# Designs tried in a protein design run: designed miniproteins, single chains, continued (4). Part 54

Each design is a single chain, and the fold is of that chain. pLDDT is the mean over its residues in the fold that is shown.

## One batch from the design tools (miniprotein)

Design m13860
Fold by ESMFold2-Fast:
Structure m13860 (fold): chain A 91 residues (1-91)
Amino acid sequence: MLEEVRELLKEAEEALEKGKLKEAAELLIEASRLLMKLARNREELLKAIGLTLAAIGILIEIELGADEEEVKERLKRLLEDLRALLAEIEA
């Protein structure tokens, strides 16, 4: 399952590089939901929930026609936050 999260984050990065913003957002939602299942304590769980909600919010903004550059920057930050949480859980 930790490897599955790593694969999803890698696919999200590739989608983001290719400008596939909706696909990147959907992959980050999947990764964050898996991190919720992998959370070892309340703090990790709350972080995973927050990142899941952030990913859903970005997906909604994409559907509403938000600025692509702003969406890309937010997805990139979310990807890094998810990677940081994964590293914390793996430690």
Scores: mean pLDDT 87

Design m13861
Fold by ESMFold2-Fast:
Structure m13861 (fold): chain A 68 residues (1-68)
Amino acid sequence: AELERRLAAAIERLIAALRAKDLPAARAAAAEIAELLRELGPDAVLSPEVVALAREADELLAAHSLRL
């Protein structure tokens, strides 16, 4: 689906920004992710690929002690 594809791309941008230590870019990507999750709704089922990307992003956020 288009929203899920956009969500995956936004999470990949967040991961790239965190790896680059670009905090403003990471916050911008996190805001886009929040909007896409709002559009998908609370009962949305995500693919394993999106879940894996979200886990990688969460691990990077924890490593940098960030909350976005």
Scores: mean pLDDT 78

Design m13862
Fold by ESMFold2-Fast:
Structure m13862 (fold): chain A 68 residues (1-68)
Amino acid sequence: SPEARLSAILGERLREAEATLSPLDFARLYAELGEVANEAMARLAAGEPEERVLAQFRERADELLART
C-alpha cells in the first residue's frame, strides 16, 4: 500500500538519524519528518498519485536530513 511504502521510507530515515544525531537534533528531526509525513498521508488520502507523493516526500526528507 502507499501508506506502507511511506512508513518504510520514514522508518529508514529515522533509524539512520537515531544512529548519527544527538538526542536533541533527533527530536527536532523526528518532529519535522512527522509533519512532512502527515502532509504526505493527507495527500494520499485525497487521491493524489502515489509515485508523485512518495517522490516529493523522499525529496523533503532528504533536505531535512542534509540540514540536520
Scores: mean pLDDT 84

Design m13863
Fold by ESMFold2-Fast:
Structure m13863 (fold): chain A 74 residues (1-74)
Amino acid sequence: MADLGEFLRHFAETARKLIKEVKEKKGEDSVDEAIQGLLGLARRAVDRLDAGMPLEEVKAWFDEEAKKLLEKLT
């Protein structure tokens, strides 16, 4: 469970930064879409960890997908 806990800390930090950026650039109405997108990515990341994917690979994948989500929403 160490990998899951570390990923969730990484997720929380990335989510806070992404939500702040979306809120500042697109306003409050886009925050719900950002939250839903982030939750979908978190579920996929947890599925990858459960399948035995290394934490560093899951983090790298999540960071790239979060970047794409931010670009799509801004």
Scores: mean pLDDT 83

Design m13864
Fold by ESMFold2-Fast:
Structure m13864 (fold): chain A 90 residues (1-90)
Amino acid sequence: MSAEELAERIVKAALAEQAELAPSGVVEELSEEEKEEMFKKLKELFELLLKLGVPAELLEELVEAVEARDVEREERLLEEIAEIAKKGLA
């Protein structure tokens, strides 16, 4: 999966979560400009992570965890990705 596809899936999942929380007044809806900035930043982040040697499979698993709202799995995958990226940067 491309960095663009991964970023699009994360943005979609985040917006779906916000829409679920918005009726309770807990979360403010993002503007179209904020949505575009989020997509751009996530795309750039995923492109950087791939260049640093993070396997595409781990990024796909992260996106799946976000879509499933599995916070515990998401946190574990983020820690693993960060460790791999740190090694790639060094």
Scores: mean pLDDT 74

Design m13865
Fold by ESMFold2-Fast:
Structure m13865 (fold): chain A 94 residues (1-94)
Amino acid sequence: SSKIAALETAARLHAAALSILGAEEAARLLVEAVRTGDLELAEEAVRVAEEEAERIIKEGKSLTGDAKETAEDIINAARAAAELIREAVELRRK
């Protein structure tokens, strides 16, 4: 149970980082995926994060001033969160 709680907390921290970086919809979906254990929703969150990252690159807008770096950070954080959610769900099934 403590390991599951740690994985879920880490996933929520990545979701918070996504929100700060401007990927608010991906962040919302990841928080819901943590709550429900829905792996399809976690995968949808990664896809939405990729779409939000592309938007940031095309618009040339980011809070950090480097749109490409922000886009990479968004994609990496979303993928990390999805993997943590997958591990938590697998541990719950044992």
Scores: mean pLDDT 86

Design m13866
Fold by ESMFold2-Fast:
Structure m13866 (fold): chain A 90 residues (1-90)
Amino acid sequence: DQKEVAKKVVEEFLKKYGDEEKAKKLLKMIEEGASPEEIMRELLTAVLGTPERLDRREAILAAEKAGEPLSAEQQAFVAEAAAIDREILA
């Protein structure tokens, strides 16, 4: 059940970051039928601090998926993003 998995992710976020108000917002989004992508965007915005950093992440990951050559800085950003995703989802 996708809702059960999403609730687990929010519980792990609350344990790691202690942000009860953000956890409540995420749980409300899940109950209102928000997509996994919307929940992930909100979660990553909370962890990364700004929407601009999230937009940069999306652009770099799209370039990687398209097979575009990445700079050393962009490759480091992809590795950091993957580490954050793994830590939040595991």
Scores: mean pLDDT 70

Design m13867
Fold by ESMFold2-Fast:
Structure m13867 (fold): chain A 64 residues (1-64)
Amino acid sequence: ARYRATITDKPAVETRSGRVYGVGETIELEDVRIHSDGTLTARNVATGDPVLADAASLRLTPLA
């Protein structure tokens, strides 16, 4: 499933490119996995790059 993620607190990082997304920025994510420690892993739909974030710092909106 695909999600629009809005950053609300801690930044999200693309681990391949080193890009950082801060508060108010949005990323379209796929392959979203939330781990027991609160870490979220996903892929940026636009770049295919893996994304690492704090799940509690994202607002996820499901995309059709």
Scores: mean pLDDT 86

Design m13868
Fold by ESMFold2-Fast:
Structure m13868 (fold): chain A 65 residues (1-65)
Amino acid sequence: MEFEEELALQKALDELEQVLRDIYNSKFDELKKKYPEDTKENLQRMIQELKKFSEELAKLLEELG
Protein backbone atom coordinates (compact mmCIF):
# COMPACT_ATOMS: atom_id res chain seq x y z
CA MET A 1 0.00 0.00 0.00
CA GLU A 2 1.31 3.42 -0.97
CA PHE A 3 1.78 6.20 1.58
CA GLU A 4 -0.76 8.27 -0.31
CA GLU A 5 -3.48 5.64 -0.02
CA GLU A 6 -2.69 4.87 3.61
CA LEU A 7 -2.67 8.56 4.53
CA ALA A 8 -5.95 9.12 2.70
CA LEU A 9 -7.54 6.21 4.56
CA GLN A 10 -6.29 7.46 7.92
CA LYS A 11 -7.59 10.97 7.24
CA ALA A 12 -10.92 9.57 6.07
CA LEU A 13 -11.14 7.39 9.16
CA ASP A 14 -10.34 10.29 11.47
CA GLU A 15 -12.89 12.60 9.87
CA LEU A 16 -15.46 9.81 9.70
CA GLU A 17 -14.93 9.08 13.40
CA GLN A 18 -15.43 12.73 14.29
CA VAL A 19 -18.52 13.00 12.10
CA LEU A 20 -19.95 9.79 13.54
CA ARG A 21 -19.25 10.93 17.09
CA ASP A 22 -20.89 14.29 16.44
CA ILE A 23 -23.91 12.67 14.82
CA TYR A 24 -24.21 10.06 17.56
CA ASN A 25 -23.75 12.57 20.38
CA SER A 26 -26.18 15.07 18.88
CA LYS A 27 -28.80 12.45 18.05
CA PHE A 28 -28.50 10.60 21.33
CA ASP A 29 -28.57 13.82 23.35
CA GLU A 30 -31.59 15.11 21.46
CA LEU A 31 -33.38 11.78 21.77
CA LYS A 32 -32.70 11.66 25.51
CA LYS A 33 -34.17 15.13 25.86
CA LYS A 34 -37.21 14.23 23.78
CA TYR A 35 -37.66 10.90 25.54
CA PRO A 36 -36.33 11.49 29.07
CA GLU A 37 -38.38 8.75 30.68
CA ASP A 38 -37.05 5.20 30.41
CA THR A 39 -40.30 3.65 29.18
CA LYS A 40 -40.48 0.92 26.56
CA GLU A 41 -42.29 3.30 24.20
CA ASN A 42 -39.68 6.04 24.59
CA LEU A 43 -36.89 3.49 24.24
CA GLN A 44 -38.43 2.15 21.03
CA ARG A 45 -38.72 5.68 19.63
CA MET A 46 -35.04 6.25 20.33
CA ILE A 47 -34.16 2.89 18.77
CA GLN A 48 -36.18 3.70 15.65
CA GLU A 49 -34.43 7.03 15.23
CA LEU A 50 -31.03 5.44 15.82
CA LYS A 51 -31.80 2.66 13.33
CA LYS A 52 -32.51 5.21 10.61
CA PHE A 53 -29.19 6.93 11.22
CA SER A 54 -27.35 3.63 11.67
CA GLU A 55 -28.52 2.64 8.18
CA GLU A 56 -27.14 5.88 6.74
CA LEU A 57 -23.89 5.44 8.67
CA ALA A 58 -23.56 1.81 7.57
CA LYS A 59 -23.85 2.92 3.96
CA LEU A 60 -21.15 5.53 4.45
CA LEU A 61 -18.84 3.01 6.13
CA GLU A 62 -19.37 0.43 3.39
CA GLU A 63 -18.45 3.00 0.75
CA LEU A 64 -15.23 3.63 2.65
CA GLY A 65 -14.38 -0.09 2.84
Scores: mean pLDDT 74

Design m13869
Fold by ESMFold2-Fast:
Structure m13869 (fold): chain A 70 residues (1-70)
Amino acid sequence: SPLDERLRRLFNSIKPLSEAQLEELIALARARDYAGLEARLRSLGLSPRQVALALAGVTLEEMLEFLLRR
């Protein structure tokens, strides 16, 4: 979906990740499991700043998807 592709680009722009890692992060974001997403990003070695940027970006992309579907 267009949202999945935007989330994929977001995560990859912050840190180069494997396809399996990207699919896992996208699934957590789409489930709105933000606690699980934060924990997984930290486990992948992202800094606190990178984690904060990823979470902010996910929230923005989800808000844009909601607005653009109207």
Scores: mean pLDDT 86

Design m13870
Fold by ESMFold2-Fast:
Structure m13870 (fold): chain A 63 residues (1-63)
Amino acid sequence: GPEIAEKAELAGAGAAARALAAGKTDAMQRSQEYGRIASEAGAKGDEEAAEKGAKLAEQAANE
């Protein structure tokens, strides 16, 4: 639902911002893409996919 979509969007944006601050452009792009997918899944009510996508965004930022 909207709450899960917003949480996933914030997680993805935060991960991407951290990767960008570290100069990891490729990691930032991957984090942004996973965050977007997670937000879209959450908006559709797929909470499992939203949580998984948010987790992948965090992992991509830490490469």
Scores: mean pLDDT 78

Design m13871
Fold by ESMFold2-Fast:
Structure m13871 (fold): chain A 61 residues (1-61)
Amino acid sequence: SMEEIEKLLEEIKEILSKILSEEEVNRAIQRMKETLSTLDDEEALELAKLALEYEKQYLKE
């Protein structure tokens, strides 16, 4: 579960790198990691999946 969350965060990082600076991307990922750390593994995984879907949709539009 933690390994899957890490992979999702890497995908989000790649997507955000298309529209944000490297420093902004690192800050966003760090904040996401902090938020996910306060959640149960299942909730963290679901939230990470939703975040990835949201970012994909944003870039498509």
Scores: mean pLDDT 79

Design m13872
Fold by ESMFold2-Fast:
Structure m13872 (fold): chain A 95 residues (1-95)
Amino acid sequence: SAAEAERRLEQLRKDYEEYRKKLEEFLEKVANMPLEEVKEMIKKIRETYPLTEEQQKLLDLIMLIVEDFEKGRKEFLEWTEEQIKRALAEEAARR
């Protein structure tokens, strides 16, 4: 029936939204994980499970994202420290 088809589509949307939330939580956890821990986790997964080429590429992509995020975080922290030092120097010059 049309009502059964609609219920199945609603369930599929809920399942997709749940998987999306789990993926977002996983990516957030990985982004906050030390790079060395991510490398060890990926190595252990590759050694433990027979992975498809798509799954291997996904793990490679995750590692690339984490490495890029760590680099961006370092650059942002360095920029922020420089701005703070400039503000403190200006404040000291006014006193």
Scores: mean pLDDT 67

Design m13873
Fold by ESMFold2-Fast:
Structure m13873 (fold): chain A 92 residues (1-92)
Amino acid sequence: SALQAQIEAQMAAFEKKLAEAEAAGMPEEEIKKMRFAAQVIAELQLMYAQGKSYEELADFLERQAEKAEKEGLLELAEELRKAAEYLRELAE
């Protein structure tokens, strides 16, 4: 789809900026966090465009929070869980 192609192009541009930031001395943990967050946002945008409910988006974010926690991204995991809770409040 055109949206999928646009998201893929945006992700490629973001990866280029992350590579530049890494070369400029940004910590590896920060690069890892930003890459993870960008991938979650890209998938969330695709799911929303596909007509997924707020409940389905919240379930996705909770699964990503568990994955982030296992990768040591504890602050990001907490942020994702809070976002999931907010989306569940919007699910009416």
Scores: mean pLDDT 85

Design m13874
Fold by ESMFold2-Fast:
Structure m13874 (fold): chain A 91 residues (1-91)
Amino acid sequence: MTEEERQKAIEELKKLPFDERKFLIAAVLRDTLTPEEYERLQKILDKLKYPLGVLEVLAEIRKTVHPEAADDILKAKSEEELNEVLEKYKK
């Protein structure tokens, strides 16, 4: 992936609706997804222009955040609360 594609993927991830962005982050932290969660993941990825770049950015989050954060991420009601969860579970 080029640096330009990576930057566009980061911007695209930030522009996603808050609920969809929370779901993507939580999904990559989980080891298993239900069939319904997998379908939701696929639908979100299908509307992205840079799905592989977004997945690469999410993989970097998985390296820096404990998997246990997934449930608390889904409970976050705001961008601020999401950032607090990510900092709390930072490796």
Scores: mean pLDDT 78

Design m13875
Fold by ESMFold2-Fast:
Structure m13875 (fold): chain A 80 residues (1-80)
Amino acid sequence: SLVPREQLERVVRNAVEMVRALFPNRSTEERARVLADLLAREYGITDPAARERLREAALRYLEGEISTRELAEILDELRR
């Protein structure tokens, strides 16, 4: 079953806080990789193209280029 977007936004925020806490001295690119891997694992995203798109979106998010809402929308699309 699909979860509401607000729930996905909460999952994204929690994952970001976890990555920042566990990897404070890592590059943005390394944190984006970890963030994407955590989200892919949580939602069973196994397709290589979907994982690559999620990694790109996570990087753009950590660079301030997209909002939490936009990352959650991408995650919702890719988990289907």
Scores: mean pLDDT 84

Design m13876
Fold by ESMFold2-Fast:
Structure m13876 (fold): chain A 87 residues (1-87)
Amino acid sequence: MEKEIKEYYEKNKEKWEKEVKEIIVETANSPNPVEDLAKKLSEKFGLDKKKALEIAEKIAELLNEGKSLEEVAEEVTKEIAEIKAGE
């Protein structure tokens, strides 16, 4: 399981980290940034709405803690890889 998650992450990490960063930046000025983040994550990565919302809330929490966009994108990309590997 961990090896499969790692391989999935390594193959996709650069592309997905870039896409996650772009989505965060696009939604930062939204009147509903968490809901818009969840929608874009669901559409881009094929995540179910509940999982996309959980990830969007996590992004908001990590950014509020002062983590960099790069650190947030890395953590979120790993979580997306775990979800997709578990499917």
Scores: mean pLDDT 78

Design m13877
Fold by ESMFold2-Fast:
Parts: C-alpha cells; structure tokens; sequence
Structure m13877 (fold): chain A 88 residues (1-88)
C-alpha cells in the first residue's frame, strides 16, 4: 500500500506546514514519495508560494488528500478490480 502510505505522509507534512507556516515539511518529503505524488507535492508547493493565503491552500489540499485517502481505504472493491492474484 505505497499509495496509502505516501498519502498519509503527505497529509502529515501538510499538517506540519499548516502548523509552522512553512512548506519545508512537504519539500523534505518529496524524495520519499512515488513519482505521481511527487508531481502533486510540487504543485502544492507552487500554489503555497504563489497564493495570497498559503494557509488556505494547505487546508484545501489537506481536505482533498484526506478525502482521497478515505476513498482508497473505504472502497477496497475499486482496488480488487485491479488485483486478485491468490497468494497461496
């Protein structure tokens, strides 16, 4: 569950960023993330730096990532359609 793990790490980094007012926790996390989530993290960093209210940007992305994580955990049937190789 690399995707779930990476999403949880991103949410934690964004929460720290929100608490500290610094995007550094997310920047430090980038090398540990999957390539797809690295791209998303870079977009969040850009939005944080360009937005007039960086706190609002962080809150919005935290909400979106939490919803994605919840869907991932609560809709296992969406993953079962990708993979049902019996591990004997």
Amino acid sequence: DKLIEDLEKMIEALKKALETGSIEPLEELIPELSPHLQAIAKEIIKAFKEHEDPKKVLEEYIKQLKEALKLLKENPEAFENQERAPVS
Scores: mean pLDDT 75

Design m13878
Fold by ESMFold2-Fast:
Structure m13878 (fold): chain A 81 residues (1-81)
Amino acid sequence: SSMDEAFEEFLKRVEEVAIRAIHAHVEQGVPVEEALAAARREIDEIRREHLARNPEMDEARLTEAAERVLASLERTLAQEA
């Protein structure tokens, strides 16, 4: 469905932010806390943009998906620290 496609697009964008945050820490020396904070801000902006474009989307579903990606990112960054 169109909503499933919009959710998949959201998830891909959020996962791409996490990949860039790992790259910033590992290859550019950005501190873990700074990389995580920047990723959280960008993901929040993506969520707001996605809800504005798709007002019928379940906000809780987007929030839960974003928090799962951020938790995974935090664990990955801690292992690379």
Scores: mean pLDDT 87

Design m13879
Fold by ESMFold2-Fast:
Order: sequence, then C-alpha cells, then structure tokens
Structure m13879 (fold): chain A 67 residues (1-67)
Amino acid sequence: FAEFDTDGDGVLEGDELDALVDHYYELRPEAKGVVSREELLKGLMTFDTDGDGVLDEAEFARVRLVA
C-alpha cells in the first residue's frame, strides 16, 4: 500500500490508482489484451465502499492485487 500512497494521505486516488494498474500489468504482462485497464479499475472500485472514488488502506487490503 505505502508504495502506491505517494502523498501519504492514507488513500489511493487518481494517478495512484493508475500506477497500481500499471504495476499489475508489469507483473502480469500476459494480462494485457485479456484484462483491460477499465476492467482492472472497475474491479478496484468494487472495494470503494464509500463510493467517493478513492481506496483507503482497509479497502486496498481486500483487493489482493499487490501480492
């Protein structure tokens, strides 16, 4: 989490979410063309229980995208 929370505000938003998606594709290049950026972002946003467009640390822990 901390490596993506670059401003230290305890949430992931905007460019931080894009960086998380890019990191996933870097670890899983075979997923490019199979899982779209839109699908990954949609998956991340299912853990945004507040609907405010950001992921806090507890929501991020439920995502399991960073192994």
Scores: mean pLDDT 65

Design m13880
Fold by ESMFold2-Fast:
Structure m13880 (fold): chain A 69 residues (1-69)
Amino acid sequence: HMEKVIEDAKKLFEEYREKVRKEAQALTEQDPSLKPEAEARLKRIDDAKLVVGADEEVTELFMKKLKER
């Protein structure tokens, strides 16, 4: 069951990353100077995904946070 929890968390992270990416594109099109901040947001999502793969408890916590969004 833990394998499925990690897989589900990664899938939710990918979906959230796509959402953040689209929002980042919209912000960058409105104001190109915000591109570095948009890139930083995407990197934070990618970093969180890596940590989720390393720790089961972190995976559960992040899944709860993603569901709240």
Scores: mean pLDDT 66

Design m13881
Fold by ESMFold2-Fast:
Structure m13881 (fold): chain A 75 residues (1-75)
Amino acid sequence: SIKERIELVKTGVETQLKTIKDRVKAGDMESAERLIENLRVGVQIRASELRKLGVPQEEIDKIRKEVEEGIEEVR
């Protein structure tokens, strides 16, 4: 279902944010910034896929906002 696809995207984001947080804690800012860029690219691809599946733009924008808020929190 579309709901399961959205939950899968959110779970993937949470997992990547934990990895980024661990790199920040370790002082490995080069790896952290690379992982942040990879996360942003991945979210853009997933957002495009969700839009093609008929997910409303408003819901996609909300997911993207939650990702950026998560990035700022782990930095």
Scores: mean pLDDT 86

Design m13882
Fold by ESMFold2-Fast:
Order: C-alpha cells, then sequence, then structure tokens
Structure m13882 (fold): chain A 75 residues (1-75)
C-alpha cells in the first residue's frame, strides 16, 4: 500500500513516527535507534486507534522506510 492509499489516520501515524525518527537522526542517533523509535511510535499510535495487526505492520513498515530514506538522503 502506498502512503497516498492510506487512511487519514494511518497517514497521521506515519507522519508522526517519521518525524520522531528523522529528529533522532538529526540529533546524531544511529539509523537503528531512529528506526526503532519510529516503529515504537507507530505501533503505540496504531494500537491506540484500534488498528489490526496488518494495519499496524503497514504503518510501522512505511514509517521505517521513510526514516531509512531520510538517512540515505543525508549521506
Amino acid sequence: MSYSDMSQTQQSIVDTATTIGTNQINQGSSLSDAVNSAADTATSMAQQNGMSSDQTDTVVDMAGQRVTDAWVSQR
């Protein structure tokens, strides 16, 4: 599923988790720490919104990919 195909709630979760991860990269955190923080944020927000495991996995994967893309673009 592409980001544009996601619900508004899923997009909001991905945006928030991506912001947390990219802020950690900008503060000098490792890629692994940034991706893990984004995943934890996405998982927590998805669970709070009553998302299924499949929906949770989708927002976690998207946030992780976007954080990784931001890391690569800074190098």
Scores: mean pLDDT 82

Design m13883
Fold by ESMFold2-Fast:
Structure m13883 (fold): chain A 68 residues (1-68)
Amino acid sequence: MEELTEEQLQEGRDRALARARATYSVEEIEDMAAFFRAVAAASKDPKLRAYYEALAAGLEALAREMRA
């Protein structure tokens, strides 16, 4: 992760979210967000925790947009 910039990580998350929107239902995306929140809470590495929290937040935002 140290070789990737924050911008590159954001682009990776954006691509993952676009793929999730095409592949999964809103309910499945919400389940994935809850799963990554749990992984973040269980993570002892602060960098991994931050990464999974950001991914979960992105999925939560995507689910809200899909419901609108």
Scores: mean pLDDT 75

Design m13884
Fold by ESMFold2-Fast:
Structure m13884 (fold): chain A 93 residues (1-93)
Amino acid sequence: DEMKRILEIEEEVLEELAPEAEALAAAGGGAEDVRRLLLRALELTLERLEKEGIGDEETKEILRRQIEILRNSPSPEEASQRLVALGEELAAR
């Protein structure tokens, strides 16, 4: 199932970045560090989906929206707020 492959890719990316995220949190890493880490995770996930030819247009569009929010938000805090709002929108369908 394509969905299972997408989730596996996401989990692999998150596992790869989890120690870095935990280290940043433990060291008092700022919101800008979190922003860069999240952007990196999303870009890697999108790249893998596109290269493997998996994921529908909706999934890829969601990832592109998240990437754009992280890149173009004036501050890391605003980026986080916009990502939460997008997550709520997606949960509500």
Scores: mean pLDDT 76

Design m13885
Fold by ESMFold2-Fast:
Structure m13885 (fold): chain A 68 residues (1-68)
Amino acid sequence: SMLSPAELFARAVAFIEDARAGRASLAELRAQIAFLEEQLADPRLSPEMRRWIAGVIARLRALEAERE
């Protein structure tokens, strides 16, 4: 099952906050990005869900770049 846009954003915001606070490892950050990219591969995604997931991936990629 796919998460709702609200659930996905709430989860992603919490993860971004953990990553900024140093509570998430680089491996965990990469795993979260991979999970979200897997969700984008589902051809059944609504345009709304795709927009939200794409925004979250962009945010997490920025944090990944800052930690490398």
Scores: mean pLDDT 75

Design m13886
Fold by ESMFold2-Fast:
Structure m13886 (fold): chain A 87 residues (1-87)
Amino acid sequence: SSRDVRAQAMDIFVDVAKSLEAEVKARVAKAKTNEDKIAVLEEFREKMEELLKERMATQSPEVQAALQALLDGFNAYLDRLIAELRA
């Protein structure tokens, strides 16, 4: 069902995000400039995309599409944070 597809995609997304969250938070907290914080967020984006791409390779097309939608939302969220740091 579409609910099962979304639940499976969300479980994968959350699993990957949680694996990176503590390191990203610690690195952002230690960053002295907004440029350094942006660099950490861009590295987080790249690592999320890479790990999700690896997980997507073994999933059904429906789960891949749901994961891509979650990744798109995550990228939009990071774009907003980065824009605030550049202002």
Scores: mean pLDDT 88

Design m13887
Fold by ESMFold2-Fast:
Structure m13887 (fold): chain A 65 residues (1-65)
Amino acid sequence: SVDDYVNEKLKEFEEKYPEYAEDFKRVLDTVRRYAEQRGLSEEEAKALIDRVYDAYKGRIESEKA
């Protein structure tokens, strides 16, 4: 499910970047709501989550440099 996927990504993110976990959770909640409102499929929602995860991770890594 999308919820299981979100929880898996949040756990992985919290383990690597605990100081950003709350902010990332809020971002994923927003993405999930937009996917629901736009009628995206489970596969489309997961793909969007992956893109957001990669973008957010890259941003954090650049901000720590």
Scores: mean pLDDT 81

Design m13888
Fold by ESMFold2-Fast:
Parts: structure tokens; sequence; C-alpha cells
Structure m13888 (fold): chain A 109 residues (1-109)
């Protein structure tokens, strides 16, 4: 929706805005967030699951979704050109890694 205001800015501002939009694909980040949230919900479901087999299945599915989330954030980081976006994506990847480690530890219980 920022495109509707593009005609009101200088050509230099428009190119800067276009470069910023091209540097990080918003769809990759949005999909990463969705997969991370879904993985977290499966981990929460596993914590209330009394059947060990079903708990293991939920945790394995959570790990798969979290690993897919990490891959999307890593793809977004590879395309990021500004230091603030790079730092944010690096922090998001670290958060996903911590959740994957937690899920793997729960599988060993």
Amino acid sequence: SSILEAGRVTPADLEAGRATRAAVDPDLVARGVTLFSSGGLLMAAASFEKDPKKREELLREAIELLERSKALYEAALASATDPATQARLAADIKTVDAQIERARRLLEE
C-alpha cells in the first residue's frame, strides 16, 4: 500500500524505497513468522499431551515447522542489505534455534 504515495516523492526517494522493498522479501518473513508460530503451538500442544506417541509426533512436526521457519529467515537475511534488518533477522534465527533445541530436548524425555 506504500505504492499509492510513490507519485508524491522524488525519483531518488522512489528508487531508495524500491531498493529497500527488494532487499527483503516480506513474504519470506511473513511465512517464517507463521511457521514459527505453528511450531510453537505444536510444542504447547505436546506439553498437555498424555500419550507419549502423540507427544513425540507433535514435537517432531514442531521441529520440522521450526526448521522450515529458520530456512525462510536465512533466505531473507541473505537478501538483506541494511544492518538493522540483518540484526533483526539474525535475532529471529537465534530465537528459532533456541526453540528447535528446546523441542529436541523434550523428545529425549
Scores: mean pLDDT 78

Design m13889
Fold by ESMFold2-Fast:
Structure m13889 (fold): chain A 73 residues (1-73)
Amino acid sequence: SAVEEVRKRIEELRKQAEEHRKAGNDELAKSYEAQIKGLEAVLKEGDESAVRAYLEFLERQREAQKKIEEKKK
């Protein structure tokens, strides 16, 4: 379900935030933490349509961050 996808996404983002904090990339870690907070707010409502719409938004943000990381090596 979209709710389970969002929970999985939150765990992925938490791992990314921790890794970036360990590497000293504080600003990137804060970006991931902000995304986690947004997803947690959406999950609180329990509306699957709203959850799915927000998940799509987060996937777009994730691809943007991945491209930035690839350019930085």
Scores: mean pLDDT 73

Design m13890
Fold by ESMFold2-Fast:
Structure m13890 (fold): chain A 75 residues (1-75)
Amino acid sequence: MEEVDEDIAALTPEDVERLKKLIEEGKTPPSVDSEKNEPGVLYDPRRNGFLSEEDALKRYGDKLEEVLKKIRELL
């Protein structure tokens, strides 16, 4: 139902580790208009099941906390 769930379900263990590292480092993404008119495209299967660091920050700017929280649930 949530786009976040779809993105997280496609993550590999390595992607999860990267996101945990981002949280621990306290990397703060810029506040951008991440919530744009782009339905159902939080991740790209062509990009190893998860967006690149730059794409993740851009698309998840508003939802990054939710994505990271969901990832913690999957761990």
Scores: mean pLDDT 47

Design m13891
Fold by ESMFold2-Fast:
Structure m13891 (fold): chain A 69 residues (1-69)
Amino acid sequence: SKADQIALDLAKEQMRIVGDMTDRIVEARRQLRAGKISQEEFDQRVEEIIREMQAKVAAADAAAQAALA
């Protein structure tokens, strides 16, 4: 059904968003361990990545709800 397809597409998009967030945190941690960024810069980047991830997940949810209307 249309609802089932929208639900599947939403789940796939959410998984991609979480995967991208994870990769970005791993890269930030790599830069921290290499001495390229400070602990404070790492903490700030992680907070920014989490906020961006939350915004993208919310936007994907809103788009799925709009598609069901």
Scores: mean pLDDT 88

Design m13892
Fold by ESMFold2-Fast:
Structure m13892 (fold): chain A 67 residues (1-67)
Amino acid sequence: MSEEELKEALERAKRGLEEAKKLKDITTLQVVLHELRELRKEATGEIKEELEKLIEEAQRFLDELLK
């Protein structure tokens, strides 16, 4: 995957996460988390750091919903 494709996927993932948070949908959050983790495996440098931050945010929100 190119850096351009990763950056576009990152922006889509950010939008997906915000929508999942608004809906408080556990299933959608799990799908978003899976997608973010797959993208992280292909990413390096700054994009990888941003993906790790989004994964932490998504995981934290999911953990709060499961309480």
Scores: mean pLDDT 81

Design m13893
Fold by ESMFold2-Fast:
Structure m13893 (fold): chain A 99 residues (1-99)
Amino acid sequence: SDADRRFVAELLGLLTAAYFVHLGLPEAEQERLLAAQRAALEAAGTPAELIDLWEETLRRALAEGLSWEELLERAREMARERGDEAALEGVEALEAELR
């Protein structure tokens, strides 16, 4: 559904933010990776509104100055609220990789 696609875009935005924070990436490197990922999503035919939602969610999360653990906890709560077991498993798998 449209709601499911929007949820996935927001979830991926939070997970990308957590990854950037975990790596301690400087702003210039974050912008380079963001531009590359946006180009890849556009090349894959992803709707512009979903790419924009992903980027907006990511930038907002980065601006809040949260730890990567706090960002993953936010992602986990979103997955639980939606009852999306696959999304929850994905968040937990990423947490295991980052620990």
Scores: mean pLDDT 87

Design m13894
Fold by ESMFold2-Fast:
Structure m13894 (fold): chain A 121 residues (1-121)
Amino acid sequence: MAEEVRRAQAEANAKQAADLNAQSANYRKQADDYFAKADALLARAKASKDEKESLKLEADALKHLAYGVKYLGLAKGNELKGQGILTGSQSLIDLGEGVYNAFMSHADGILEHAKSVEKSI
């Protein structure tokens, strides 16, 4: 009974960590896609000879960058939480939450900067 309960808990923890790692991989792909779009828009902004068009492209690039940061935060948070579950480390689970919150705050700051750029057009 006690040994079966310990095995069941270990299997449940392994499954939860695997699910979090799979979600993290998908979030990293989404982040990479947004970062690639941001880089392309920034390159177009730098090449533009029209100041208003350059600022519009920069604002759009900042929005894509912000979404990339958000998805990267989700990925890193889930990776740390998964590791914490597998190792029984509450501090790693708490760190995962903290990393997620920090990336969300950073993404919100980038979005506010994008709005500021749009208002200057």
Scores: mean pLDDT 89

Design m13895
Fold by ESMFold2-Fast:
Structure m13895 (fold): chain A 82 residues (1-82)
Amino acid sequence: MLSEKTFEKKKEELASGDHNWDKETLAEIVVLLGLVESLEEALALPKEELEKLIRENLDKLTSEMLLEAEIEGGLRRIERAV
């Protein structure tokens, strides 16, 4: 699990927009937040819309959701590189 300090830092990054997160990880976060029905639907959204949806729902984001999104997003990027 993410430490509380790591989670809060990443949550601040998502709130500020100062750091560029990859689209695959943002899509996984949006799916885990229950804002869309599928990963395919989330990936069809523009990155700016994914970032907006996450900022508006940061209070619902848990450290477990963020860790899972980073793992799954990382796997998606590897699969696309093959």
Scores: mean pLDDT 76

